Designed miniproteins, single chains. Designs and how they scored, part 87

Each design is a single chain, and the fold is of that chain. pLDDT is the mean over its residues in the fold that is shown.

## One batch from the design tools (miniprotein)

Design m3016
Fold by ESMFold2-Fast:
Structure m3016 (fold): chain A 80 residues (1-80)
Amino acid sequence: MSEIEKLLEELEQLNAEIDAAVKAGDYETARRLIEQAREKMKELRDLFKKYGGSREEALRYTALAVRLAGHEFEVELMEK
């Protein structure tokens, strides 16, 4: 598998862990995981720039970026 594929899978898992933390009301853990996801998103973007990627991989990246932004917004909204 490509390095891009591995990072996409790691980000999918990390987004699932963020969702679980939010559901548990553990916003400190959710924020930490979001920071980790942001770093992996940056690494993945750099790999796309350096090696290129397929349209399918780019669409998966975009979907993950949207989901991560949604989690960030949810954490902000729940911090009343």
Scores: mean pLDDT 82

Design m3017
Fold by ESMFold2-Fast:
Parts: structure tokens; C-alpha cells; sequence
Structure m3017 (fold): chain A 94 residues (1-94)
């Protein structure tokens, strides 16, 4: 089973600030699994990707340039099995 943990799950920012999301990915079936981790802002489709080994933490930073509510989807895909898991972060920009 693939587990994706995001911190924070919700955050508040001001226009022009950077928002940072920390992601930990792990597999109970494959402790040495390597993942492609993609963070996508659903509002505009902007995305960033990194690779992480099971139990590792990666960070993604987005600059928020418009007021509103955004959802960042974090998807981790096992590079061998192709199986994936997702988590979501809510961002409120004022």
C-alpha cells in the first residue's frame, strides 16, 4: 500500500507569498520503492515533480499570485508497479 502524507493539509497565504508543501511517501509492500511525486495546483494546472524513495520527504514551493482558494493535488506513483496514491492540500490566498 502506498501512503502519501502532506503537511500542511490546509494553509493561508497572502498574494505574492510562497507556499511550501512537505510530502512524505512510503510503501508497506516495498520499503525500497522509488516514487515520482507530482504536486499540481488544480486551479491552473501548474505542476512540479520530484523523485523520492520510500520514507523520504520532498518539498514543493508555489508562488501564489492571485487571491482565491486553490487545491494542490499530490500524486505519488511507484516507478516499478505504476500504482499511485493521492493527497490534497487546500490553500487560501487573501
Amino acid sequence: MITVKVNPKELKAKVGEDVTVTVTVSSSDHPDAEFQVTATRLEDGKSQSATAKSGETVTFTFKVEKEGEYTIRVKATDLVSGKSAEAYVKVKVE
Scores: mean pLDDT 83

Design m3018
Fold by ESMFold2-Fast:
Structure m3018 (fold): chain A 87 residues (1-87)
Amino acid sequence: MDAELRERVREIAAAQLRENLARGEGAPEEAVAALEAVLAILEDPSSLADQSEEIRALYEAVLLEVGLRLGLPEALEKAERLRKEVE
């Protein structure tokens, strides 16, 4: 991932966590820790295996949001698959 894509992912991850906090989901301290964990995975993808299920799900949601904002067809397919998994 180049520097421009990494910055875009950071922006979207931060926006997602701010929206979750605005809806009353999670504590601010937990949101900061979750964002830091997602950013760590972006710098070193091998750390993904060491993360909790919740952090892995957040990482995938952030990547999906990036793909959706870029209009990638694969991201739309991933969104549909993820929606069915959580039903």
Scores: mean pLDDT 63

Design m3019
Fold by ESMFold2-Fast:
Structure m3019 (fold): chain A 83 residues (1-83)
Amino acid sequence: SEEKEERKKKRIDELFEEVKKKVEDIVKTESDLEKRQEEIHKLFNELAKKLEEIEKELGEFSKELQKYLAKKSEELIAYVNEL
């Protein structure tokens, strides 16, 4: 249903905002570039797991939602590369 798709999108948006804030905190607190990259990779792995949990709870993502997720992922990667 459209309601389930909107709920999935909201959960995706919330997760990406949380990850973005955590990346900003890592960049502020970790001066070692290698350690910074490792911590950011751990956050991306946690994001992937949480997205899988959303699919398990609310059902498989539509093709449109998968495209939205891909776009959000590209935007997050671009943002991180600018930090």
Scores: mean pLDDT 83

Design m3020
Fold by ESMFold2-Fast:
Structure m3020 (fold): chain A 98 residues (1-98)
Amino acid sequence: DEDRRRELARREALGQIMQHFVEDLDRARRAPPGTKLEGRLTVGDWEAEWRIESDGPVTDDARGSGHLEFTEDSAEGEFELTHGDARVRVRLRLRRLP
């Protein structure tokens, strides 16, 4: 069941990447206006890069909008979190290494 093992490994790697990304996102949304934060992480065969720009702070009641496109070997997208006039912009890219 190679397909099942490959999917489980992918899910685990993406889970670790998303945990670190969410930690950086939480830091950025609580940061002063003008804060820029960049992250890069490799887990197994996966590489993630993200850029977060904060005009916040943005609270837990923030509205999210954006898109993320997934393939088997990649994900790329942009999101915005807004609360009143405060906003946090996110760019995320995930890629499987050759």
Scores: mean pLDDT 75

Design m3021
Fold by ESMFold2-Fast:
Structure m3021 (fold): chain A 77 residues (1-77)
Amino acid sequence: SEKEKLEEFMDELLSRLPEEVHPAAQKLRDIALKYLENGSITEEEFQEAKKAMEEILAKVPREELLRLAREALERVE
């Protein structure tokens, strides 16, 4: 299912991210799965997702994050 594929992708991506950003990445994963399941998230959850992404990007450059996401996607194909 789409949810299972997203879970596999997110778990693979988290395993490739630095350990220090795992709490923020886990929060983004949970919000992304909720959005996929419900089609919407609350404004509070949206703000939490933005904050979590800012925490990740402070430690992982955008280009590096995109590279890791691509590698994770290739792994779960």
Scores: mean pLDDT 82

Design m3022
Fold by ESMFold2-Fast:
Structure m3022 (fold): chain A 72 residues (1-72)
Amino acid sequence: KEVFFAQSTDKAGTVYTFEFPAGYKVTVEGSALPDVELSIEVKIEEDKEKGKTTVTVTFGNPGNAVKVTAEK
């Protein structure tokens, strides 16, 4: 089990990219500071030819955080 964290505190539009081997179950969990709206865009793309899954997280608001977990 692999766990990654990304946090955005200062800027809307911050983007983080994570790569995992293909076939793993990826879970993305978002959180926000008190009184901050949770706004996170998640894109999960599986490239079967390259044998990888790419997860791209875009933060809409400062104070948003994300936890990305991959399990097989």
Scores: mean pLDDT 75

Design m3023
Fold by ESMFold2-Fast:
Structure m3023 (fold): chain A 78 residues (1-78)
Amino acid sequence: SAEQQALSEHVSAILQELGKLLATKSEEEQRALEPLVQAAVARIYAARDRGLREGLPLEEILARLDALHAETVAQLRA
């Protein structure tokens, strides 16, 4: 559906931005942050899938994804 397509594109954009931010770090820092990034990616996919399964409005799912993105960006910039 168009909503599923929009969510997939939004998740892809978030993951690309997180990947770019991680790429600014040293290899040692990237290894240290790997568990945090893996957990964040899992939370993002889980939030998308849960929102779709529960029939949440698109705007609510997007807001939850944006909140997880902002939290992860803050953690990666610390």
Scores: mean pLDDT 86

Design m3024
Fold by ESMFold2-Fast:
Structure m3024 (fold): chain A 61 residues (1-61)
Amino acid sequence: NPLQEQAIDHLMKEHKFSQEIANQAVSAAVDFLTAVGMPVTLPRILALAIPIAEVEQAAAK
């Protein structure tokens, strides 16, 4: 999914999350949007993935 790849790249380059955290957060965001029937767009993925990545990073430390 090109949007998922763009979201992962954005989290790694702009927010400095690890590849593992970025992949987990973006996958969770896409799964949530799909489950609730919302359109999967880059802004929606980022709006969910960034806070998810922050929580995942905090839990890893």
Scores: mean pLDDT 83

Design m3025
Fold by ESMFold2-Fast:
Structure m3025 (fold): chain A 78 residues (1-78)
Amino acid sequence: AEESVKKWREEMLKIIEEMLKEGKITEEAAEELKKRLDELSEKALASGVEVHMEGTTDEAIRRVVEAAGEDFKRKKEE
């Protein structure tokens, strides 16, 4: 459980940094994603339950990225 969370967190951080490097997200979006990733990781560890991180959390990160992109698009048009 703990090792799965750590591995998933590191993999997601790598994806976030690659997206930032490629210009797909802003520095601010990357910081928000990292913060949410930390929150999800802490929540999973604190619960003390076994979780399937790979499928479910990949989907959750994708949704967070999509939401961040939509929020930035909306704010930019403001």
Scores: mean pLDDT 62

Design m3026
Fold by ESMFold2-Fast:
Structure m3026 (fold): chain A 100 residues (1-100)
Amino acid sequence: MLSPEELALLTAIGVFAIAMAVVLVLEPDPKVEELARKALEHFSLAEAALLAGDVETALEHARKGIEYGEKFIEALKNPEDKALVQKALDNVRAALEALE
């Protein structure tokens, strides 16, 4: 079984992925899409590592996912879309910090 902290990180990543997908539907931009793809790639690797019990590898990939998530938010033009995705990313950071 995953720890409550590991489950919180997986949940936060899932919410962030949905928020990015919603924003990409509302304002499609190939450059923004590429940044979202890179963030999701690293978050998928973090999820796989958590499920395998490799917390160290999961934390490394989650940090990289956050870096690309920040670049994704910076590339957005709509302030409401930025606020939505920023709140979701802040939840990912909080969950990551709870894992140490």
Scores: mean pLDDT 85

Design m3027
Fold by ESMFold2-Fast:
Structure m3027 (fold): chain A 87 residues (1-87)
Amino acid sequence: LSDEEKARVLKAAVESMKLSEEGKDKEALQKALERLEKGDVQTAAGMTSAVYNSSEGEVKEAAEKAASALEQGDVEKAKELLKKAIE
């Protein structure tokens, strides 16, 4: 596989993965952000809530606020919060 194909496969795997490991919190938030860009708010909310339940500290707080924003329909606020948590 080419480097571009490997990167695309890895991105697709990250996007399709379920949050089952604590070390995957940032990857799960990245997937949630991408789902929001596609308009899949329900999947994004589920992924964000999973991170909230598995994470600690600032990442947990950001995931909680993002999930709350999604429940209120504030997709742009949720994207901002997810970007901060990933960084």
Scores: mean pLDDT 70

Design m3028
Fold by ESMFold2-Fast:
Structure m3028 (fold): chain A 81 residues (1-81)
Amino acid sequence: SMEELKEEAERLKEETIERMKKLSPEEAVQLLNETGKRLRELEKEAKEKLSEEDYKEFLKFVDELENEMLGEYLRLADAAA
């Protein structure tokens, strides 16, 4: 369901943000790339399981999560300087 897919995506975001706090900037970029690959897998699953409208909603949700993770990365990198 879309609810389960959104829950998994949110969980990935939360775990990624928490892990970034303990990593170097270089390691954090690697982690973000790994999380991005997992989000692409969830998008493929969503395309197969969801209606076209729900799939579009899920894509917007994932885009928002990626923006939040990037924003946190930039905040942590600035604080480390």
Scores: mean pLDDT 86

Design m3029
Fold by ESMFold2-Fast:
Structure m3029 (fold): chain A 95 residues (1-95)
Amino acid sequence: MSLDELVEELKELFRKNLSPEEVEVAEKFAELVKEVIEEMKASEEQAEALFGLLKSQALQQPDEALLQRVLSDPELQAFLEQLTEELAKRAAELV
C-alpha cells in the first residue's frame, strides 16, 4: 500500500471519530508523520505497522496481533522510537 493511501486512510478515520477542531490538529499530525517517514526512508512494512498502530489508537481498539509483532521485532521497535523522537522535534518547531 502506498504512503499516500495510508495517510488518507488515517485522516478519514480521524474525520469519523474526532470533533472538527481535533480533526484539524490530527490531519496536520498525519502530514507530519508522512514527512518524517519519507525522510527516514522507512520500508513499506515499517510504514504499514506504524499506521496500523495509529489507526488502532484512533479507533480505541488495540490490535493485539500488531502489538505482538512490534514487541517481537527489535528493528521495528527502533524505527518507532526514532520516529517518535523526530516527530516530537518537528511538532515543537510547528508551534
Scores: mean pLDDT 74

Design m3030
Fold by ESMFold2-Fast:
Structure m3030 (fold): chain A 71 residues (1-71)
Amino acid sequence: MKVPEEILEEAIRIAEEKAREVSERTGLPVSVEVEGTELYLVAEVDERPSEEQLRTLREAWEEVRREVERL
């Protein structure tokens, strides 16, 4: 998602904390990537992730988006 430059550092911190939590819950490596002003959560999968893993990842991304939008 696009993040204004003035809040990018804070947005990265929020996303990194959430990536850590989700990585622990799903067992998938989850990291934060930044391309210019665009922020992403990236999950590495060896095979198709389960419905529960996909739900957890989607919920985490939605939570990051909400917290960043409130900055």
Scores: mean pLDDT 76

Design m3031
Fold by ESMFold2-Fast:
Structure m3031 (fold): chain A 100 residues (1-100)
Amino acid sequence: VLSKEEIVKQLQNLIDAMKEALANNDLRLLYTLAQLLAKELDILLEEHKGKFSEEVVKLLEEIRETALEAVRAYSEGRYEEFVELVKETIELVEKAIKLL
């Protein structure tokens, strides 16, 4: 259903929104975006993994786990750790986009 170009565009739009939320210190929006990213990655890994190399699949799995760790950190009031995990998540998504 989704082309690689459409997947790249969706991921890029999401991390651009996350970068803007981070710059504005909008932690609530950032939390919502991290949840959306984790959910989108679940869909990509379940429905579209055959479109990706093993290296990209492993990166997408790592991104999903890091995003879920960020979501957990926010829920537990660990906001400084949440921000650091979100920054790591963004860097991993940028790496995945370059390999797609």
Scores: mean pLDDT 86

Design m3032
Fold by ESMFold2-Fast:
Formats: C-alpha cells, sequence, structure tokens
Structure m3032 (fold): chain A 62 residues (1-62)
C-alpha cells in the first residue's frame, strides 16, 4: 500500500467519528502536509461511507 499504517489507522478512526482523527486530518490539510493520493483516499472513503458532513468540513479548510 502507498499509505502508511498511521494514515490508514487515522482514516479508520475518522470513519468511526473520532474527533482526534478529524483534527489530525484537518491539521494535515491546513499545513499542506497531505499528499494528493492521501487526500483523494480520505475523500473517497468518506464518500463511500456517505459522510458528506465530513467532506464539507474538510472542503472549508482547503
Amino acid sequence: SPFSPRFLDYLEQLLNDDSKAFFYFQMQILSGNITEDELNAVISALRNAQREDLILSFKNVV
């Protein structure tokens, strides 16, 4: 996998409504410390889980 175990663990936590995982990804996006592949993986996972609320939250910080 091109993704780190830490990234995948936080993504799983995000899908389970973990606020710490939410703030982790928000900070990665705001700092520009997220790759295009990682951002696409987050958006795809949230879309598949029908988490439009989280997608909109992240779009407001990009």
Scores: mean pLDDT 81

Design m3033
Fold by ESMFold2-Fast:
Structure m3033 (fold): chain A 91 residues (1-91)
Amino acid sequence: MKLEEARKKGEELAKRLEEAYKLYEEDPEKGKKLLEEEIKRAAEFAVEAAENPEERVAAKEMLDKAGDISSELAEELLGKANELYKKKEEE
């Protein structure tokens, strides 16, 4: 993926995380499932990006934006990415 395409995808994922997190704060029962799905999607992007230097820049920018939304969100996202990365290495 080109850097510009990776950044665009990272920005889209960050926006989805922000919207899902806002819904979770307003209605935890309805927002929790959506937030978990968006965290997983963003984590999958971070794992894929780890293999490409340009995509790693975009993944870091996405993680930084998640931290700006909530430090807890960034921690959950990083934890999910680490879990998925470990599973990929075991395959």
Scores: mean pLDDT 80

Design m3034
Fold by ESMFold2-Fast:
Structure m3034 (fold): chain A 74 residues (1-74)
Amino acid sequence: MVLSEEELLERLTEIVVEYLRNHNPRYKDMSDEELREYAEKQAREFLASMRASGVTRAQLEAFVEREEAALKEA
C-alpha cells in the first residue's frame, strides 16, 4: 500500500481546503484553522461514504491524485 490511511486523509483534506477557498467565495472569510477543521471532517465523512459504497483503495488514491493535478492546473 503506497499511501497510509492518515496520508490519504491529509491529502484529501488539502484538496477540500483548496476547493473551498478557490471555488466557493463564502469560505474565503473563514480562518485557516476553521476551514481546515471543517475540511478534515468532510474528508473523513467522504472517505467513509466512498468505502461504504464499494470504492476501492486504488480508486480513492487515483481520485486524490487526479484532483490534486486538476487544482494545480486550474
Scores: mean pLDDT 75

Design m3035
Fold by ESMFold2-Fast:
Structure m3035 (fold): chain A 70 residues (1-70)
Amino acid sequence: MSFEEAVEILRKALNDPKYDDKTLREIAKELGISLETMKKILEEEFHIPPEMLDLTPREAEERKVREVIE
């Protein structure tokens, strides 16, 4: 899977309610995205640090906003 293909698949998954309650790690596993690639996509495209990998997309977004304010 190419980086661009992985980014596109992840964007679609993040808009799919079936992934709302899944961690970013679990989403990567279900989509066949390696953890190394997932960490890179999260950092470069979504500006989410890799330590948030065990959070759901919603939790990661909320924590990201909080860290920018503080």
Scores: mean pLDDT 76

Design m3036
Fold by ESMFold2-Fast:
Formats: sequence, C-alpha cells, structure tokens
Structure m3036 (fold): chain A 95 residues (1-95)
Amino acid sequence: HMEERKQKAREEISKLLEEIQKNIDDPAKVRELLDKILGILREMDDPEFLKEVVDTILSKLRELELKAAKENRQEVLDILRDFSVEVYRLLAEKS
C-alpha cells in the first residue's frame, strides 16, 4: 500500500536522524547516515511527499547544526551544511 510505504520512509528517515544526533562526534558516521537519507530521497517519485519529508529533515538539521556548533564540532557542522545544499538541489530537481 502507498500510504504504508510513505510511513515506512518517514520512520526510516526519523531513525537515521536520531542516529546522526547520537553520533554527532563521528564525522564519518554522520556522512554515512546522511548518504543513506539522500538515497531514500532520490527514490521518492511523489513531489508533494518529497517536500513534506525535506521540510522535516531541514527542521531537524537546524537542531543538529546548533548541537554541533555548541559542541565545537566544525567538521560535522560543515558536513551538515553541505548536506542541506544537496537536499535543496534534489528538491529543486524533482519539483
């Protein structure tokens, strides 16, 4: 069912974002987890659903950027910022 697949995608992305927060001290792990999120987003063929999910991701990224900044994790902060740019590019491409 389409609705079940959308819910699974939301749950998977939520779990990946939580895992990024737990591994904010590991730039390599953060990059790996963000690449997994990009993979999920690239497979989305519904522009409205993609926009909804991207809005959720960008909101959580702001929280993660603040956490990285507070903890003086410049490498992770740069990785998160680069990821935001890639997300906007993907949204523009699919919109």
Scores: mean pLDDT 85

Design m3037
Fold by ESMFold2-Fast:
Structure m3037 (fold): chain A 64 residues (1-64)
Amino acid sequence: SMELERKRREEIDKRLRELEKYVRENGTPEQQLQYDMDIGVIEVARAIDIDLAEKLVEEMEKKL
């Protein structure tokens, strides 16, 4: 449903904010660059394919 997709996007936004905070506070230059690259792709996926966006966020969390 559209309501469930909205909640899933809100959860993605929350996870991305936590990742940004973590990377800004603790990240190496390489981790910061990786975050900057990946965030752009995730934002596009978030608009087009929520399942893909969730998978990409999970992969980014594992790599950082």
Scores: mean pLDDT 84

Design m3038
Fold by ESMFold2-Fast:
Structure m3038 (fold): chain A 89 residues (1-89)
Amino acid sequence: MRMPVTLGTKPTKYNNESMKKAMERLAEALEKEAGVDASIDDSATPAKTYADLKTLVNGGKKLSQEEKEALAAAEEKRNGEKVEPSEID
């Protein structure tokens, strides 16, 4: 494996591994509520992961404490500002 890819740049800031993991959990929860329509919606939204997570939270979707922590970390890396999980709404 010799691929010097800059994964710590624009997509990684808000699309961190923790962020993608939280996205998968949210997609799974949406499947159970609506059926199986939005399974892995991540594949259809290449650059909306961050916005989708925040939209789901504001739409009444309560993330677990761990998922809020992932969102806070992704926001901090994306914007370069400190964000706490409790501030994720």
Scores: mean pLDDT 51

Design m3039
Fold by ESMFold2-Fast:
Parts: structure tokens; C-alpha cells; sequence
Structure m3039 (fold): chain A 92 residues (1-92)
């Protein structure tokens, strides 16, 4: 129910996305379609903090991380993600 409203809100702020440093999407019951909307926002080149907590996205949340090169903090309160998945992101 919130994914349509979230998508509309993101479209409204879309011109400001290259300058956005923090994006909080916690408690929005995000679905796979909402994650794909975040993937369209791979223009978030300056994003440093992403909060996806309390959304139950599982491993799908990791699909957006390679596009977020400036990301310093990823907040994931999802029981479906493994700690190994998070550690693999720091193996360079």
C-alpha cells in the first residue's frame, strides 16, 4: 500500500537525488518493486547513508549496493540477510 506513495515521493524529489546524502526508507514494508525503484536511483552518487530497516527485503537489498559508491552506512534490520552477505561487500 505504501510502495505507490513512496514511488511518487521519489519521483517528486528525483532532480535532487544526485545531492542526497541520506535516504531513510525504514518501516515502509518494501517489496521487490520498491527495491527496483531504488535501482533506478543509481544516480544517487553522493548517498552516504541508506536505511532499509524493518522492510523484510532479504538479499534483494544488496542489489542496489554496487551502484552506491559513496555509501558509508547501510542499516539493515532484516532477519533474512546473512552476516556473510554483508562481509562479502567489504572484500576487495
Amino acid sequence: SLSEELKKALEKVKPKLPNLKTLRLENNNLTESAVKSIEELDKLKNLQVLDLSNNNLGDRALLVLPELTDLKELILNNKNLTYEDILDLSDL
Scores: mean pLDDT 61

Design m3040
Fold by ESMFold2-Fast:
Formats: C-alpha cells, structure tokens, sequence
Structure m3040 (fold): chain A 61 residues (1-61)
C-alpha cells in the first residue's frame, strides 16, 4: 500500500464525524466496487483529507 492509502485510513480515524461516507468507501475498497455513491463519498473524504493535510502542514510549520 502507498502513502495515499495510509492517509485515507488516518483521515477516517481523525475525522469521526465522517460516518456514512466512510462506511460506503470501506465497503467499496473491500469489494473493489465503483458506484455513484462511492464516488460521492470519495469526494467528501478527499475534501476532509485536504483539511487534515493542511492542519499537519500548519503544525509542522
């Protein structure tokens, strides 16, 4: 696995408020399924990952 997979899992752990989208994405990863719901969940999680990365960048700076 690469760094992006690790960041995705970290994002789900650090952002507990992301409930439904994370469950959809977890199932998609397990089944290798791509659906409209998973695309929407990916977009939401991508935005949260940006926020997490920005916070980490700020903390390191």
Amino acid sequence: SDIFDAIHREGLRLAPRIGPPSRILDRAYANGEVTPETKEAQAILAEELRRIREKQEELEA
Scores: mean pLDDT 58

Design m3041
Fold by ESMFold2-Fast:
Structure m3041 (fold): chain A 96 residues (1-96)
Amino acid sequence: AEEELREALEHAKRAKELLVQAGLLSPEQAAQVDRHLAAAEEALRQGDLEEAARHLGRALAVLDQAIRQAGSAPPEAQEELERAREALRKARELLE
C-alpha cells in the first residue's frame, strides 16, 4: 500500500510537470495539484495511507480536468497520469 502510494505520487508529479511544460495547466490548477501532492507526501511521511490516497485522488482529478479542458495532452503526460491512477487503484485495494 505505501509503495503503491509512493509510485502514484511520483507518476502524478511527472504528469504535472509535463502538463506545465506543455502549457496545459493553469497557475491555479498547478497550485491546487502542488498542494494535494505536498499533502499526500506529508501523509505518507506520517504513515497516514488513507489521507495520502485521498490527496492523490484530488491531485489526479485536477490533472484529468486540465486534460479534458485542453482536449488533448502529450502522450507522455497521459501515460504518467494513467500509471498514477493504476498505482492509486492498487493502493486502495490493498487498504480495503
Scores: mean pLDDT 86

Design m3042
Fold by ESMFold2-Fast:
Structure m3042 (fold): chain A 63 residues (1-63)
Amino acid sequence: SAEAQRAAREFAQLFVPVPPNPEAAAELRKAADAGDFARAREIVERYGTPADRAAFDEILATA
């Protein structure tokens, strides 16, 4: 949905990869802008904290 895409883009703007990885942050923003939730979720799973993963899964529940 447009709401989920907006939430994903907002999430991507605030996302800080762990460990630090500017390329991962850029890929997440690109995936969110494209509405590619599968790719975005993969990046969050790999570089996010447990809290980041939970927050992104809440966004996906509204898609």
Scores: mean pLDDT 83

Design m3043
Fold by ESMFold2-Fast:
Structure m3043 (fold): chain A 102 residues (1-102)
Amino acid sequence: SARDFARESLRRDIEGLLKTAEEAARKLREKGDDDTADRLLETAKKLAEKGEKILETGDEKEIIRASLLVGMGTLAAAVGTVMADKSIEAAREVVDSLEKLL
């Protein structure tokens, strides 16, 4: 069903968010910013938990909206990984933006 497809998609999106956030956090720690790495991981975990709750209780429309939100989180974490190589300040701004998704 469309709902079952949406649920499977959201589950995969959550897995992608957590993996991308762990990679971004690793890169931030390599640059000496443990505090920003910790904030990123905590925010990604909270966003994933919010998505998992919607996965269990949400209708199809709520699940689709959750997938978009989690996808935006993954994009922010991926951009954070790239920015950590160029500017630690810019990477911090990306993490601040990710926190606003909560």
Scores: mean pLDDT 81

Design m3044
Fold by ESMFold2-Fast:
Structure m3044 (fold): chain A 92 residues (1-92)
Amino acid sequence: SERERVLRAHARLQRALDDGAPPEELIDAVLEVGYAMEMSKDQVAWVLERVADAYARQGRDDTAAELRRKAEEVKAMDEETVRERQRRAFER
């Protein structure tokens, strides 16, 4: 169901955050949440920025910088490109 898809995506993101996953895994987890919740590119970028802020507060500045770079890249993409990347993250 749609609800189960959303819950699975959120569980993956929470696990990645709890485990201190590398930026590529965090990005994929955010993209999967974006797919499950049908988020726009600006909403995906906003979530990446909030995750980056949380990592910066923990002193993980390198990971925060990579997430912020990805948020800027996502803002510069078209909606179709972001949606395709979201789908690929979901299918993994």
Scores: mean pLDDT 85

Design m3045
Fold by ESMFold2-Fast:
Structure m3045 (fold): chain A 72 residues (1-72)
Amino acid sequence: SREEAERLVRAFLLSIGVPEDVARRSAEALADRYHESLSPEEIVRRLAKQLVDDGTLTPEQAEEAVRRALAA
């Protein structure tokens, strides 16, 4: 659902240190954009891959953040 996608993306962003207000707005935008075409897990994994590809996260940090988000 859109709400589940928003919740998981927000949990992911918070786990990597994004401020609450920014995490909430980004999660809302990503959920709105992708919730009908991608599962909540796919949205989170897509975001994690993008952050690894641009050098923001190591693969290990991304895997841990994804695991934490999916457990939330």
Scores: mean pLDDT 84

Design m3046
Fold by ESMFold2-Fast:
Parts: sequence; structure tokens; C-alpha cells
Structure m3046 (fold): chain A 74 residues (1-74)
Amino acid sequence: SPTQQLIDELLERFEKEVEEIVKTTKDKEKAIEELLRAVQRTMREAVETLSDADADAFARRVAEIMGRVLAEIR
């Protein structure tokens, strides 16, 4: 479906962005700051483009990715 394609595209872009931040940003404080900005941008786009239910499900998936990523830089 168009909605599923959009969700997949948003998640793929987000995962690529957070991977690049973790790999390229050597300063832990800056890495956390950039990751939080990436979350903010991705969640704003999701809320603007998805239904409330799909945005909620998307937020849970973003939280899962962030939990994994933050564990790597702690």
C-alpha cells in the first residue's frame, strides 16, 4: 500500500541517518544532539503524513531503533 511504502521509506531514511551519525560523529555529546534532531525531524514528518494509529506504531519502531543506537554509544 502507499502508506506502507511511506512508512518503509521513512524508517529506511531514519536508520541510514542514525547509522551515519554514530559512524561519523566522534563526540558523544554531539552524537546524542544530532540523534535527537533526527528523531524530531522524522517524527514531525510521520505525524504530518501518517494517520494517528500509523504514527503511533511508527513512534514505537523509532524508539526501538533509538534504544539500540544509544546502547552502542553509552
Scores: mean pLDDT 83

Design m3047
Fold by ESMFold2-Fast:
Structure m3047 (fold): chain A 87 residues (1-87)
Amino acid sequence: MPSDEEVENMALSLAAEAKDLGLEEAERVFMEALQAYRRTKDPRLAAAIVAAYQRAQANLKAPREERKRVLEEIARELRELLAEMRA
């Protein structure tokens, strides 16, 4: 299991990549996930961030447009999890 610092760094890495790709909404979602994890330490959110980071890393050499689509998909999945955690 990664440390809290490692999970936080993974979320920050996702936000930075989203910003570099011009994905403002995805960047916002990744920053919300980071804040939620810092507050809750929810293991479901930690697992989701780790899985998201691994998917993004696997796609680093993909064309820019494919990387954008993957990050937008990851951001939607995280947004849904965050909504479920609030409900």
Scores: mean pLDDT 87

Design m3048
Fold by ESMFold2-Fast:
Structure m3048 (fold): chain A 65 residues (1-65)
Amino acid sequence: MPEPGPAAAEGMRIGAERRAERLKAQGMPEEEARKLGEELSLQGVQTLLAAGFSDEQAGQMAARM
């Protein structure tokens, strides 16, 4: 799997935080929400990079997820 560059890594971090907040709002424990948010965000970024999107594009899209 392609590794995130700086822009994709930043977008992944933002997306992971947003996912974790939504999961906590749904009643998931903080630790589990954080881990799941990080995992889903990483998978999303890796998928975008594998599809041929640039590091910057993958980061921008991941931050919106």
Scores: mean pLDDT 80

Design m3049
Fold by ESMFold2-Fast:
Structure m3049 (fold): chain A 93 residues (1-93)
Amino acid sequence: MDKLIEEGKKAFEEGNYREALLNFAVAELEAAVKGELTDERLAEIYYYSGKAYFKLGNYEEAVRFYETALELMPEDDPRREEVEKLLEEAKKK
């Protein structure tokens, strides 16, 4: 699971947004099957998946993933401000 999240992040950093989304989807499925879905892992998966959808121009999906990421993130998560800004940008498209 964590290896797939890291592989997804690497794919994202390399501009391979579709590969990133596939790795994140498999990570979520693996975590669900193992009963290892935590809000922390889901928030990270949804945060990067939202960013990947945004990069691909799929703004409707980016909005959905960002909103879910914010619901799963703790109030003091430093990523919240970035996600809120990206959510507003996606909504303008």
Scores: mean pLDDT 82

Design m3050
Fold by ESMFold2-Fast:
Structure m3050 (fold): chain A 105 residues (1-105)
Amino acid sequence: SMEEKKKALEKMREILREAKDALERGEVSVDEAIDRIMAQLDEIINEIKDPETRLYAEMEYGVLAVAFGVIATLRRLGMPEEEVRKELIHMLDLQVKEIDEEIKS
């Protein structure tokens, strides 16, 4: 249902917001934030019973996996740790905004 989709997206948004805030406060490393996000999203997706809601959540997971692949590429290209952290924060902020718009639609 639309309400089940909204609840799943709200949980995903909260995970991303908490990870972003922890990164901004320097409480977690880039790798710790990525590992935590992927683990928590996987847990939420596995609990979704509605097939359409699960598809949307799995697509969101896929988008984040691609974004984290970009972060790994930037590291391989020699981007400094602080700049990698800022780029991850920016990507998480954009994804939170995308989820917020989907919830409002």
Scores: mean pLDDT 86

